# Designed miniproteins, single chains, continued (5): the designs that were tried, part 50

Each design is a single chain, and the fold is of that chain. pLDDT is the mean over its residues in the fold that is shown.

## One batch from the design tools (miniprotein)

Design m17725
Fold by ESMFold2-Fast:
Structure m17725 (fold): chain A 88 residues (1-88)
Amino acid sequence: MEKGEAERLYNQGQAALAAGDYESAFTHFLRLVNLYPFDPEYAPLAQKQLHTLGSKHEELVRTMLNGARPEYAEIAELAKRLLPPLSL
């Protein structure tokens, strides 16, 4: 049982947001939703943060979801199964 892992990813995302690192924030929240989609507390919070990032930092989020860098390709592909098409 992966107790606290969703919380860890959410806290890392929030820390990245506080630092102005929107790329890392998006990555942590996307990993949370992808790996722990049924977490009752952190999955809804992470999805809300992804929606907020998508609306405020649309170009960055679009670049990451397109898998333009090799580091994003796997996460971007898995995200296609969990997120509706770029209406985050």
Scores: mean pLDDT 69

Design m17726
Fold by ESMFold2-Fast:
Structure m17726 (fold): chain A 113 residues (1-113)
Amino acid sequence: PLYALGLLPEALLPGETLVVIEGSEADPAYVEEIRRLAAERGAGVIVIRAADAEARLPALLATHPVRGVYLLGSREEIERLEPFVARLMVEYKVPNVFKELTPDTKAFVIVDD
């Protein structure tokens, strides 16, 4: 089940930003659904590629009211990026980290610090 998508309406407030880190195996339909759910809450979505995450994410967290980071990709991409993202979430006090495995859309992990 896509449990993390069901929590977006509760996690996002109007004017907040969700960052989506898109891996090579990410389904475009999930990105579109995240954009739709965020828009219903009056929140913005910024999509960055997994390859660019280390270069782009720190600047985004410094300049935007980021409420959460969504990791979409293979298990290997998520496991590689998770320690970096988790460190930045603590540093910038972002309360929500969502990760989703592709093609295993039944495995969701929410990291709450």
Scores: mean pLDDT 68

Design m17727
Fold by ESMFold2-Fast:
Structure m17727 (fold): chain A 69 residues (1-69)
Amino acid sequence: SDAEIEEKLEQVREYLKKYKDPSNSDKKKEEYLKKAKELVNEIVLMASERNDSSVIQRLLEIIKEENKE
């Protein structure tokens, strides 16, 4: 559903923020990055099933924002 995709996109953003948080241990950062990657794979599959490229564009924007800033 659109709501499920929206929730997963926000979860990716949150896990990437936690990955970048200097207060987190290296082990916790790796766990957060792994969770973000798993969510990315799920979102890509959902977008593919829906034939919806806009979801992929939103995902790429989130990744670019969190990795460049």
Scores: mean pLDDT 82

Design m17728
Fold by ESMFold2-Fast:
Formats: sequence, structure tokens, C-alpha cells
Structure m17728 (fold): chain A 100 residues (1-100)
Amino acid sequence: SKEELIKKVEELLEEARKLIETEEWTPETKERILELLEKVGEYLLEMAESTPEADKKEVKEKFDELLMLRIKIAEAKTREEALKELEEFEKKVQELIDYL
């Protein structure tokens, strides 16, 4: 259900935030966070595919915004920079969920 997919997305985002807040900003920590955000994208795509009435162009534009933010997180040099970009990612995830 949509509610189950939302819960999975929220759990993954909470884990990503926790890793940034508690772990050292290493390549290994970064990879773990990026894997969590990839799974977020997969659940959001499943949700979008279950919403055929949604405008495909608008959905694509919202996914492109998430991809750009994931790239910014990947390029972040510090935990503070990563947290800022994750907060924007979380905001854009909520905007996409609200649209679907």
C-alpha cells in the first residue's frame, strides 16, 4: 500500500540522518547513506507507478531534483554539508509523496 511505502521511505531517511549524525564522514559511511537514498528512490518509483493519474513530466522533474540532491550529498566534504543536503532531499521526498 502507499502507507507501507511511505513508512519504508521514512525509516530509510531516519537511518541516513542517524548515520550522518553519529558516524565519521568517511567514504564507507557516504556509500552506506547513498545506498539508503537509492532504496528511497526505488520505493518512490513504485509509488509513482501505482499512481497512473499523476503527470509523468511533473513526476520526472521531481525525481530529477532528488537525483541532483543525491549527487550533492555524494560530493559533500563534511557532515554539516551532507546534513544540509539531506534536509533538502527529505523536503523534496515529502513534496513528491504529497503530489502522488
Scores: mean pLDDT 87

Design m17729
Fold by ESMFold2-Fast:
Structure m17729 (fold): chain A 61 residues (1-61)
Amino acid sequence: MKKVGVVVAPTEKLGEEAAEKLLKIGADEVIKLVGATREEGMALANKLREQGIAVTGVDLG
């Protein structure tokens, strides 16, 4: 089962930096939401968990 991280960041550079941190804590894949709201990031993380996907970390900026 893949462990997924979710990142919300105002820029691609900040999103990439946050994604690297989640990969270091054991995420196999990271979904980056550049320019999205914290609410959108939380909604995505919750949807993934409801679908039985292991969410390893969430970084909302």
Scores: mean pLDDT 79

Design m17730
Fold by ESMFold2-Fast:
Structure m17730 (fold): chain A 59 residues (1-59)
Amino acid sequence: RDELVRRAAEFLREMGVPESRAVPTARAIVDTYLARSRRGEATDEDFETMVRLAGLSRR
């Protein structure tokens, strides 16, 4: 979980999301992704898409 949060936060920062929003947003994305993944409803591609969409909503 922590490693996924770190990766998502780094990606969001690269997209221009400030640190104060990047970490909370990354945690929310990871929690949602893991919940779906446990149900067999999400893939690694879905995780990347979720992070990208969150970054776009910043703009």
Scores: mean pLDDT 72

Design m17731
Fold by ESMFold2-Fast:
Structure m17731 (fold): chain A 100 residues (1-100)
Amino acid sequence: IKEILEAIREKKYEEGRKLLEELLKELKEKYPDVSSGEMGSAVGLVMLYEEEGEEALEKKIEEAKKYIEENVPEEELKEALEKLEKAIELAKELLKEEKE
């Protein structure tokens, strides 16, 4: 993820795209039960943490939960929160692997 961000900052868009495609392919093999949307959300949360730190990540998660609670019908609320929770769990696992 750090390498993808560095490639984007250096305007090496082809290299950044290749690194992102490789990452998404590896994640799909490791987490076949995670949807492409949940996987993209998890990667986005990790990238946010790497650029802006823990406070920005916490704020984004809180805003997402609030948005779901205010805009999702009661019958869909559990599913929407479960999808967000899966993205958060995957993001935490990816952050742990980046640190090692």
Scores: mean pLDDT 72

Design m17732
Fold by ESMFold2-Fast:
Structure m17732 (fold): chain A 99 residues (1-99)
Amino acid sequence: MERVERIRELEGRLDMTEEEVREELRALIEEAKAEAELLSSPALRELLAGHDGTPESAAELVLRYAELLAEQLRKAGREEEAERLLETARLLAELILEL
């Protein structure tokens, strides 16, 4: 009961269904792979290599990728965007773990 209510709360806050969350996760993983290849980032390649397909590793990937993007946004002076990205990633990671 509480798990179902928690999932509904997170879906409502993200304005996303479970299926849409899965599609966003796939898109984020593909974007991270493209960024790792394009930017030749060792940190992104290491993060992607650690993904074993479990919800736990997927949630960790989302959070770590968001932290890397947020650091770039902060360096560019886009602090508010960095904070919004981190909050969205945290909610998405919580939803992934509840699936």
Scores: mean pLDDT 63

Design m17733
Fold by ESMFold2-Fast:
Structure m17733 (fold): chain A 65 residues (1-65)
Amino acid sequence: MLVDENARRGASVLDIVVSGESKAKKVTLHLSDRDLEKGRAEAERLKAILEKAGIEAETVVTQLE
């Protein structure tokens, strides 16, 4: 059952660190989540969005306590 579309859009337990090169747009995303599988899924989704926009992305997922 669909509860809230905001959950699809939002990643309220992530910290985004942007590091870019002048010639090529490259972004590193750091995500923290209590569930590593969930965090990895969100990281992969964000990476796909950035790469579709022509930005190379790397993701790091950290498990919270």
Scores: mean pLDDT 61

Design m17734
Fold by ESMFold2-Fast:
Order: sequence, then C-alpha cells, then structure tokens
Structure m17734 (fold): chain A 87 residues (1-87)
Amino acid sequence: ADEARLAALLAQIAALKKEVRDSDLSEEVKQRVLALLDGLAAAIRARDHQKALELAVQLGRLLYEEGRLDLVERASAVMVAAAPLLQ
C-alpha cells in the first residue's frame, strides 16, 4: 500500500520537475525549484515530515513570488498526496 502511494507520489514529483524544466522560468529559478523538488522527494522517501514541510513552504513561496500560481497548485497537490506517508 505505502509502496504504491510512494511510487505514484514520486511520479507526480517527476511530472512537476518536467513542467518546471519546460516552463518559461529563468534558469536560476528552475535550478532552485528543481533542487527543492529533489529535496522534497528525498524527505518523503525518508518520512521526514518536518523537512518535507520546510521544503514545501520554500517551494510554494518561490513559485508564488514568480507569479506561477499553476505550479503552486501542482506543488500543493503533491503535498496533499504525501500526507498519508508523512503521518
């Protein structure tokens, strides 16, 4: 059950990483967002609730400041899907 949830969640993060790479964000912002998404994936695999929350807040703030509400919504959906794994 948790393995299937983790696999689906990691696939959602991979899809979001692709959307970020294909976006019109600056290369500097893309690098920062991709690093935060990689950190978030690692924290979720480790079931590190505090670290996942810290990285999600940083990700949301950065995307909001860039005016990318669509990407904020996608990141929020990832965190909602992650909630059962983080307890």
Scores: mean pLDDT 83

Design m17735
Fold by ESMFold2-Fast:
Structure m17735 (fold): chain A 70 residues (1-70)
Amino acid sequence: MTREEAMEEAEAVFRGLRIGFRIAEELPLSPKEQLKIGFRAGAYAANLLLEGVSEEEAEERARELALELA
């Protein structure tokens, strides 16, 4: 892994987690469930971004997952 590749992966993970937690905050969940769902949806979004899925599509799919887990 090059430094450039590592930074791209780190940015994708960070963006994915931000998406997941943002979605969880919008749902009527307890703080504990927001953490659980935020991490799961965020990890899913991060993986989609790493696979080259657009940020908009990753957010939509992560939102669908979060609603199923809620």
Scores: mean pLDDT 80

Design m17736
Fold by ESMFold2-Fast:
Structure m17736 (fold): chain A 81 residues (1-81)
Amino acid sequence: APKTVTLTFLVLPGAPLADVARRVREALEKAAADPSVSKINLTVYVPAEDAAAVAALLAEIAAELRRQYPGVEITVTVVAT
């Protein structure tokens, strides 16, 4: 049966965007590389002031992963806190 992976990240105020990008990219790549995985649900909690910047970054990362792993459905949810 196809596997769904759920990933949750918490972004703290003042977290470097480069570190956020690296951690999310590594986690998504690890999940997508598993041939049994057909769906990845990513939820990221961010401070409201950083939500737009983080959402844009995650959209770029998700687009890159969808190109590399076209058989994997990637859903991204950004929750402003």
Scores: mean pLDDT 86

Design m17737
Fold by ESMFold2-Fast:
Structure m17737 (fold): chain A 95 residues (1-95)
Amino acid sequence: SKEKNLLIAQAEAIITLYYLHAIGEARGRGLSDEEIQRLADLINRLGDKYVEKLKKAKSVEEIQKIIDELTAKLQRLHDVIRAGGDAVAEAERLL
């Protein structure tokens, strides 16, 4: 449906925005290039996993729940980065 396609596009936009902010903050916090590359891979893998869940969803309600779960996971990753915690370990845990 058109509504489903728009919600999937919204989720992809959310993933992209969080990716850019998370990598920017991690770099600003002094993570190594190796840690940043690993974090980038993990965020992309998390995003891909959630986009596949969205494609399989059967209702708008299920889609909204999946987007809410993804947003909560990405927000938690940002909170860990801001607190100076192990962002790579948190991203692995959230995958």
Scores: mean pLDDT 85

Design m17738
Fold by ESMFold2-Fast:
Structure m17738 (fold): chain A 100 residues (1-100)
Amino acid sequence: SEEELREEMIRLVEETTARLKEIVKDPALRAKIEALFEKLLEAIRAKASPEELRELLEQVGEEILKLAETLPPEESAKVKKLASEFYKEMIEKLEELEKL
């Protein structure tokens, strides 16, 4: 169902946010990550269309990758890997949502 897919997307965003905050040591960058993912959570909860969610996911992904370039190399590599995995899983869920 749409409700189940949106709940799965919410869980994925929350779990990814928590994992990113464990990697990133800088408190200001942690706050920025939280704010970026909160925008995505708000859109999912507001029942934004798959098209709107794809656009927002792309924007959030771009900002996270830019943020990763400012991190120490080990943290940067882990953030980029996790962001890539998150993007792939979110796209798969959005494709299922589009079928409904």
Scores: mean pLDDT 88

Design m17739
Fold by ESMFold2-Fast:
Structure m17739 (fold): chain A 79 residues (1-79)
Amino acid sequence: MEEDEKWRKLVEELKKEVPEPVAILMATLIMSAPLLPAMSEEEVEEALERLRKAKTKEEIGELLKEIAKERKEKIEKEK
């Protein structure tokens, strides 16, 4: 329940900075991927700020992949 609200709020927030389809993908990746358990609230906010600063669809895609890879690599390295 609250997770659904968090996802919707992320989409709404991201939608202000990026196209809606991209915002949905970003929110889904953050919420459903193993990234969320590995990221602190501070790290999530920093990731969102970096994504907001991206001005091009290409940059957004690149940042999303980098963030996802960084988080996954940290999880893999720890486990």
Scores: mean pLDDT 62

Design m17740
Fold by ESMFold2-Fast:
Structure m17740 (fold): chain A 75 residues (1-75)
Amino acid sequence: MEIEELREKAREARRLAEEYRRKAEEYLAQAKAAAGDPEKQLQLEMQAGVYEVAAAAYRAVARELERRARELEAA
C-alpha cells in the first residue's frame, strides 16, 4: 500500500527535520557561549547553518510526500 509508505516516509522526514532544527539551536547556543573566541564562534555558526538548511530540506520533503499521499487517496 503506497499511501502508507509515503506517510511513513513523511513522518521520518518530519522527525529528521525536527532533529536537525534542534541541532542547529544547540550549535547557535554554543556559538553564543563562545563569544570570546571569534574563530570558534564562526565555526559553530557555520555548523548551525548547515543543520538549518538540512532541517528546511527535510520539511520540504515531508510536505511533498504528504501532498502525494493525499493525491493518491483522492484518486
Scores: mean pLDDT 85

Design m17741
Fold by ESMFold2-Fast:
Structure m17741 (fold): chain A 95 residues (1-95)
Amino acid sequence: MPISELSLREQLLLLLYSLPEDELVSLEEIQERLEARTGRRFPRSAIRAEVDGFLGAGLLEEDPEDPNLFRVRRERLRAYLAVRGISLEELESLL
C-alpha cells in the first residue's frame, strides 16, 4: 500500500504505532518524521489539530513536565485501531 496515499490522520496513526513504548515526541519531531516517510511537509497546525484529537481520545498523553512532548498510550491506540477495522498486521507491514 502506498503510504503517501493515506490521509494525514492515518499516516499519524501509523507513525505513533511505530514508536517504542514510553517514547516522548514533539510536534516538530512528528512533522520531520512524517516528511521523511511521505515526502510531504504537513503544516504544524494540521498536525496539532490531529494531535489534539488523539489527546481527547486518550491515544496520546502530554508529558507532565513538558506539555510540548507527547507519549503514546499504546494499548489504547491498539484498541482504537481494532475498533476502526484497521488491521494491526497490515499496519506492521507498513512500518
Scores: mean pLDDT 74

Design m17742
Fold by ESMFold2-Fast:
Structure m17742 (fold): chain A 85 residues (1-85)
Amino acid sequence: MVLILQKKDGSLVRVNSRELAELAGISERTASAVLRGTKEALEKLGAPLTARQLYESGEVSLAQAIALGRAMRKLGATAVVGVEE
């Protein structure tokens, strides 16, 4: 799975589970769980979503939302736009 993030300038960044793990300081197994929960939230609520909206969806834990927010800050991303397989 690949996470698609939108930066402040509107450009898109693609992040796989390994890259997400490195950026967020979590295991690749945890990063894969974050991607699965993010995909479920996007299917239910649509894009774009913030890390806070992902947590409020119930599809990701608070710790997972914090980790995703950390990765997004490092990349200058403001929103999640998609997840590809």
Scores: mean pLDDT 87

Design m17743
Fold by ESMFold2-Fast:
Structure m17743 (fold): chain A 66 residues (1-66)
Amino acid sequence: SRGAQALQSGAGTTTNLANQYDQLGRQTGSQQLRDQSDSLRRISDNLRRGARDQQDRYLRQQQQSS
């Protein structure tokens, strides 16, 4: 559904941001940026879990299996 897709897209964007923060934290040696990255990854993971369960059910019903 569109709701599940929105959550999935949000999770993807959040993961991307977390990855960028982690990279910056490594380059600058900032533990604060690493902590921010970790928080974003947790949020992304939660969004993805919810979206995956809904998407998996949707795909099973939508798929045209031979």
Scores: mean pLDDT 76

Design m17744
Fold by ESMFold2-Fast:
Structure m17744 (fold): chain A 100 residues (1-100)
Amino acid sequence: SEILEQAKAQIQAAEAEGNAKIEAAIRQGRELIEQARRQGEEYTAKTTPAEGEEFREQLLQQAGQQSGALIDAARKESQANIEATRKAAQEAVAQAEKEA
């Protein structure tokens, strides 16, 4: 029972850590997009409207891709960590049951 409770707690901790990492990646992605927006606006003030719009579009597209990649990486790492934790917990429970 104690080993089952520890296994469950470890899985829940891994899920909570994964959720926190995904939320951090989402916040970081939003900051990248906001930074790109500000840089685009500052550049459009110093150049022709056509060049400014093109540069703004490129910055936002790049920031969007970087944001998406960060979130995808965080989701993938979190899922792998949860799966590894579940496997380790299952092996620990099986080992304890064999020793009983």
Scores: mean pLDDT 83

Design m17745
Fold by ESMFold2-Fast:
Structure m17745 (fold): chain A 88 residues (1-88)
Amino acid sequence: SARDEELERLAEEVKEKLEEYEKKAYEKLKEKIEENKDVNDPELTYELLMEHLEIVLELAKKDKDEKAIELVEAAREQLEAQWAKLKA
């Protein structure tokens, strides 16, 4: 139906926007990622992933993309919860 096509298109738009934010976040963190790529440190990996998500979140907020903001905040909370369990 036309409604199903609109829902599919909205899902694709959210995906494309997230990929754009991810790419921009990677470019901002590229030097730090390259400097730490051979470091086998879970804490540094966690911190780098959190910085990546914060940059994506800032980009989504600048664009006022409510769905992208919601997804990134959910991913951030999930990452924090997983890290807390690893420390326990």
Scores: mean pLDDT 76

Design m17746
Fold by ESMFold2-Fast:
Structure m17746 (fold): chain A 58 residues (1-58)
Amino acid sequence: SKKEILELTKETMRRVADVVDEYVRASQTASPEEREKLREETQKRIAEILREYKERVA
């Protein structure tokens, strides 16, 4: 239903925001090399969250 999709969307956006916040916080004390690795890991985590969302709403 539309209500279920809306709630799932809100949860997905929150999960993405949490991952981004974690990345920003971790990057504050990281070296350039560590920041690059954190960025790659963060992108993979976000991609997985969005993949799960797409499978549920498709």
Scores: mean pLDDT 86

Design m17747
Fold by ESMFold2-Fast:
Parts: sequence; C-alpha cells; structure tokens
Structure m17747 (fold): chain A 95 residues (1-95)
Amino acid sequence: SEEVQRLLLEAEITLGIARLVYGVYKLLRSKGLVTEEDIDWAIAQLRRQRATLRAIRAQLQSLPDATQADLDRVDAYIAEIDAMIAELEAERAAL
C-alpha cells in the first residue's frame, strides 16, 4: 500500500539521519576533537532516531498489508542504530 511504502521511506530517512550523526561523530573522534558533550549529544540523537524507527515498526505491524520482510527490514535498521549506540556508550565509559 501507499501507507506501507511511505513508512518504509520514513524508516530509510531515519536510518540515513542516524548514519550521518554517527559519521560526523567518527570523523570528530578520528581528529581527536570529540568531547564528552559531543558523545552525549550523539547518543541522544541516535536514541531519538531509534525511537522513531520503533514507532514506524509499530505502525507497520498495525497495517494488514505490511509483510514480515517489511518488519524485518525496520528491525535491521534498529539493530544498526543499537550497535552505534553501544559503541558510543563504550567510548563514553572509557573517558
């Protein structure tokens, strides 16, 4: 349906934003320019994108024409953000 396609596009955009935040963080880290505040900000942004994906997943699950493949795709996006958050939280703890 158009609603399923719209939600999947929103999920891709949300992941794209998360990847951009993570990429900027990794660039700053590589230059030795990252602060504790920068890490905390990046984690907060990634958690916000993850919350958005969880909301999208719940909406997809409520639609009768959403497939398991659609749900699995969003679950994979959530897992990617979870891995980013875990990495940043470990780096924050090591400071």
Scores: mean pLDDT 92

Design m17748
Fold by ESMFold2-Fast:
Formats: C-alpha cells, sequence, structure tokens
Structure m17748 (fold): chain A 86 residues (1-86)
C-alpha cells in the first residue's frame, strides 16, 4: 500500500498549497485554481452564508476532487485503526 501512502502525502501537500492559493487568490483567478483550492474556496463561501457560482466544468472537477479526498481519508482512517490495534 505504498502507493496509497504516496497519494496521501501528495494530497497533504496539495491541500496546503491549495490553502495558500485560496488565501492569495482573487475571484478573477477562480477558473485557474486547482480542484482542492476550489473546494476550500466554496467551503469558505458557505461559512459566510454565500454561494460560489461555478461553471459546470469546475463543478465536475470539484466533485471528482471531493470523491478522491473522501476515499484517501477513509483509507487513512482504516490504517490508523490497524496501527493503533498493534
Amino acid sequence: EEEKLKELEELGKEFEEALRKVEASTLEEVPELDPLALLILRKRYEVENETLELDPESEKRLEEAEKKIEEVLKWQHEQYKKVLAE
């Protein structure tokens, strides 16, 4: 499962980079943001009780990123349970 570990490490780095991009980005740059950055930006708008309007292509990229993150996090959680059991 070394491939899953690398995916998790890459996801973590992408997440940190996405956070920086969201903090530095303007609305004009939204179409150029990574799917993770788009996800963070959308969640930020939701916290402010606002809705980030995205084109269908960006929404599709966002949904795929959410699914990928969810799968990796589920795998990480299962690995944590195995490690704690040992």
Scores: mean pLDDT 63

Design m17749
Fold by ESMFold2-Fast:
Structure m17749 (fold): chain A 81 residues (1-81)
Amino acid sequence: SMETIKEAILEESGAWVVMMQSSINKRLGEKVDLERLREAIKRLEESTEKVNKDPSVPDWIKQNLKDSLEAGRQFLKELEE
């Protein structure tokens, strides 16, 4: 549904904001809130799953959300190393 798409894009945007804030903090040697980052990625995962189950959602939206989710997962993994 359109509501499912909007929810997923909002969670995607939220995850990118948290990733950017975390990147800035890491570069400056400041504390990174890993729990907040994990929660943002988790919400993006859940919204992406809902979108993937909806056949009415355009493939380009599904691909963009998949790419953003993978970027978030990679970024979190690098911060946890």
Scores: mean pLDDT 87

Design m17750
Fold by ESMFold2-Fast:
Structure m17750 (fold): chain A 70 residues (1-70)
Amino acid sequence: EDLIVDFEAHKEPLFQHALKLVGDEDVAKDIVQEAFLKALENKDQYQPGTFEAWLGVIVRNTALDYLRKK
């Protein structure tokens, strides 16, 4: 519940972060969606007040995984 609301509130800065890393809008959108799914799978690691840092790490790692495959 709160996780989804927090994701929507931070979706734009997370998208911009992914876009800066990968340089493609469609790929950046896919990375943000994949990161969100990973966050939902690991929501037990979410601590109130750390959402932006926690999800930012997931987005960054997902983008770097994409770049390593290129």
Scores: mean pLDDT 74

Design m17751
Fold by ESMFold2-Fast:
Structure m17751 (fold): chain A 88 residues (1-88)
Amino acid sequence: SQSVQQQLQDYQRRIQQDPRDAVSWLRLGSYYYSLQQYQQAIRYYRRTIRLSTDPGLRRAAYLGLGSSYTSLGDDQQAQQYFDLADSL
């Protein structure tokens, strides 16, 4: 728990210094997903997509959105994001 909190604080500090750091937004999304805070994870994955044209980062964010919506029980939305990831 302490290590996870330190990692979250490091990425939060990074986006405070550079709010356009798409990698740090993606990492925060993944950490909130691991904490089962799926709605917050979705916000950070969407931010990653908005900030980045890199297909690898966009694919990772779409997979995170798909997994988050699966965990929330929205299978239709989840499948749409998995399909978007596969198209990249």
Scores: mean pLDDT 88

Design m17752
Fold by ESMFold2-Fast:
Parts: C-alpha cells; sequence; structure tokens
Structure m17752 (fold): chain A 73 residues (1-73)
C-alpha cells in the first residue's frame, strides 16, 4: 500500500535527512527541492529527471506511489 511504501521510504530516508538537517544547521546549507529529489533518487533508484517530470506533470500521489513500488521491487 502507499502507506506501507511511505513508511519504508521514511525508514531509508531518515538517516540521510538527519545528515542534511545537520548540514543545514551547522553550515547554513539551504536544502532545496533538487537535494530532496537527489536523495529520493538515491534511495529508490528512480532517475532524478523522472522525479522532476512527474512533479511537473502533476502526477497523482497514487501513480507516484506505484512507480516507487515498482522501483523498490
Amino acid sequence: SAEELARRLKERLEPRLLELRRLHVEKGVKVGLDEYFRLLSEVTGVPVEELREMARRGTSEEEVARRMEEALR
């Protein structure tokens, strides 16, 4: 399910998000959407450009979840 996928992604992303948060606080590094897409791509294996195109097209949450599930297969 989308909720189970979100939980799995959160567990994989949490250590990386903590690292990015630390850099933001200590170094003043602004974490933008590009950094988020790169992180998500690294965790899921979905190309950054594909993630950007899905966002640009306004792809539904259900379709995005389906793509992520296929990538994590």
Scores: mean pLDDT 67

Design m17753
Fold by ESMFold2-Fast:
Structure m17753 (fold): chain A 120 residues (1-120)
Amino acid sequence: SELVKKALELFKKWLEYLKIPKDDPRIPELEKKIKEAAEKYKDNERLLVLEIGKIIFNYLTNLDEDLKDTEEELKKAKEKINKLYFLSDSAKELLKNMLEFDLSKRLTLDEALNHKAFKD
């Protein structure tokens, strides 16, 4: 589906930004999670953006526990993102917005795909 294609495109843009090798053994499992999220949230693009953000956040932080969708836990995740020295300010803003608790303030999938973090 188009939604699955866009979700995988966003994931691949993050991998390219982070300079992750195409043969990284973690990629197939993460792509599977992205596809499952796109199917689960096919009628809610902004929940899909949150799930992709959580997958990227967990990958970057190597946390063994799934990030919870509570306002408090998402706020803590954003504070941790601010400390990730290898992310540009633009990439930090993108990831924090993907993890925005308020659905109305969270960016769309197309806004994430066109974010300035992937243009520089």
Scores: mean pLDDT 82

Design m17754
Fold by ESMFold2-Fast:
Structure m17754 (fold): chain A 58 residues (1-58)
Amino acid sequence: MSLEEAEKVAALAVTRAHGGRPVDVEAAREAIRTIEEQAGPEAAQSVRDALAAAGVEV
């Protein structure tokens, strides 16, 4: 997965979570891993925090 693809997957997961829609947790985890490896741990943590704020843990 490219960083751009991972960012899009993460953005979709966050949008769905805040909208109360089902989230593909496995896809979100893969995207977060790619973001952590390519953009750094702070960027990955921001995505985790956004999902956790909507009640989704990854």
Scores: mean pLDDT 84

Design m17755
Fold by ESMFold2-Fast:
Structure m17755 (fold): chain A 75 residues (1-75)
Amino acid sequence: SGAIEEKRERELRARRTSLEQMLDQLEAGQLRPEDFTGLPPELQVLLDGWREGRPRAEILAAAEAVAKAQLDANL
């Protein structure tokens, strides 16, 4: 047993990777925030933190917390 926990850990890891990649692209100027609508809550938190000029670690921590809460709510 543990398949549900393993799936959750895998999904959270994938979301963390996506959040890091999106923040990297925002920092590199490769993404325009205005091109995004209907984002998942974790990506909206990431964009809001980026736009406010928050430190990278703070942005990622906030977005990851939202992503984890969404995964936990969908069990």
Scores: mean pLDDT 77

Design m17756
Fold by ESMFold2-Fast:
Structure m17756 (fold): chain A 84 residues (1-84)
Amino acid sequence: GAEQVAAARQGLEELKKLIEEALKKKPTKEEIENVERAFEVLLGQLDQLLTDPSLSDAQKAELEAIRREAERLYEEYLRQLKEM
């Protein structure tokens, strides 16, 4: 319930920090792999949580918002990465 939503928010904040650090200069292969892994782990966690029947509609709406923000950030990151 609340712990899993908090963990998802923490995952989003970690993804934001990894993207910010990677984009400060041309990222290394390791930095690119770290961003990709963080994104994939977060999406996997969110997909699993969204199928949990014990979560309230409000908690599911919050997880959906986190998923949309993660996808938006990663898409923007990939766009910027291609322009480097």
Scores: mean pLDDT 85

Design m17757
Fold by ESMFold2-Fast:
Structure m17757 (fold): chain A 74 residues (1-74)
Amino acid sequence: SAAAEAELRARYEEDLKNLEEQYKTMIESIKKNITDPEEREKKIAQLNEDFEKSKRILEAHYERQLAALRAAEA
């Protein structure tokens, strides 16, 4: 149903927002606590890689759930 698809999308968007807020907090912590610029940039780069991977996992999960929902209602 359209309502079920909207609910699924809302949960995905909230999960993505929570992930973005978590990564923003981690970056802020690194900037505040790591005084060495080279080490700071290295850790931020690793977090960015991890964030992109986590986003792809969330997107794939959402797409699978959406496909399953549509298949069940077809």
Scores: mean pLDDT 87

Design m17758
Fold by ESMFold2-Fast:
Structure m17758 (fold): chain A 89 residues (1-89)
Amino acid sequence: AALAEVEALTAAGKFEEALALIEEVEAAGGDPTELWVALIRGLIDAGKLEEAEEVLRELRERYGEKHPEAVLEVEVDLGVAILREVVLG
């Protein structure tokens, strides 16, 4: 399943490979929303908060109206991660 592969790639730090798989699913007419969510969460887990913000902006622009709850979930996750960074220094 594409979601499990994206999750495995992001856990391995292979963000470019995960992005390529997401783009392939999107080009084939699939719904990539959960794959974008998995990529954003992987970037957050890796401490790549600026990159996570950029990917989240793209997700919101393309899929925010169709999947507002998915966008909100990763906005909350990113917000919590940013607050932890500020508190920890």
Scores: mean pLDDT 82

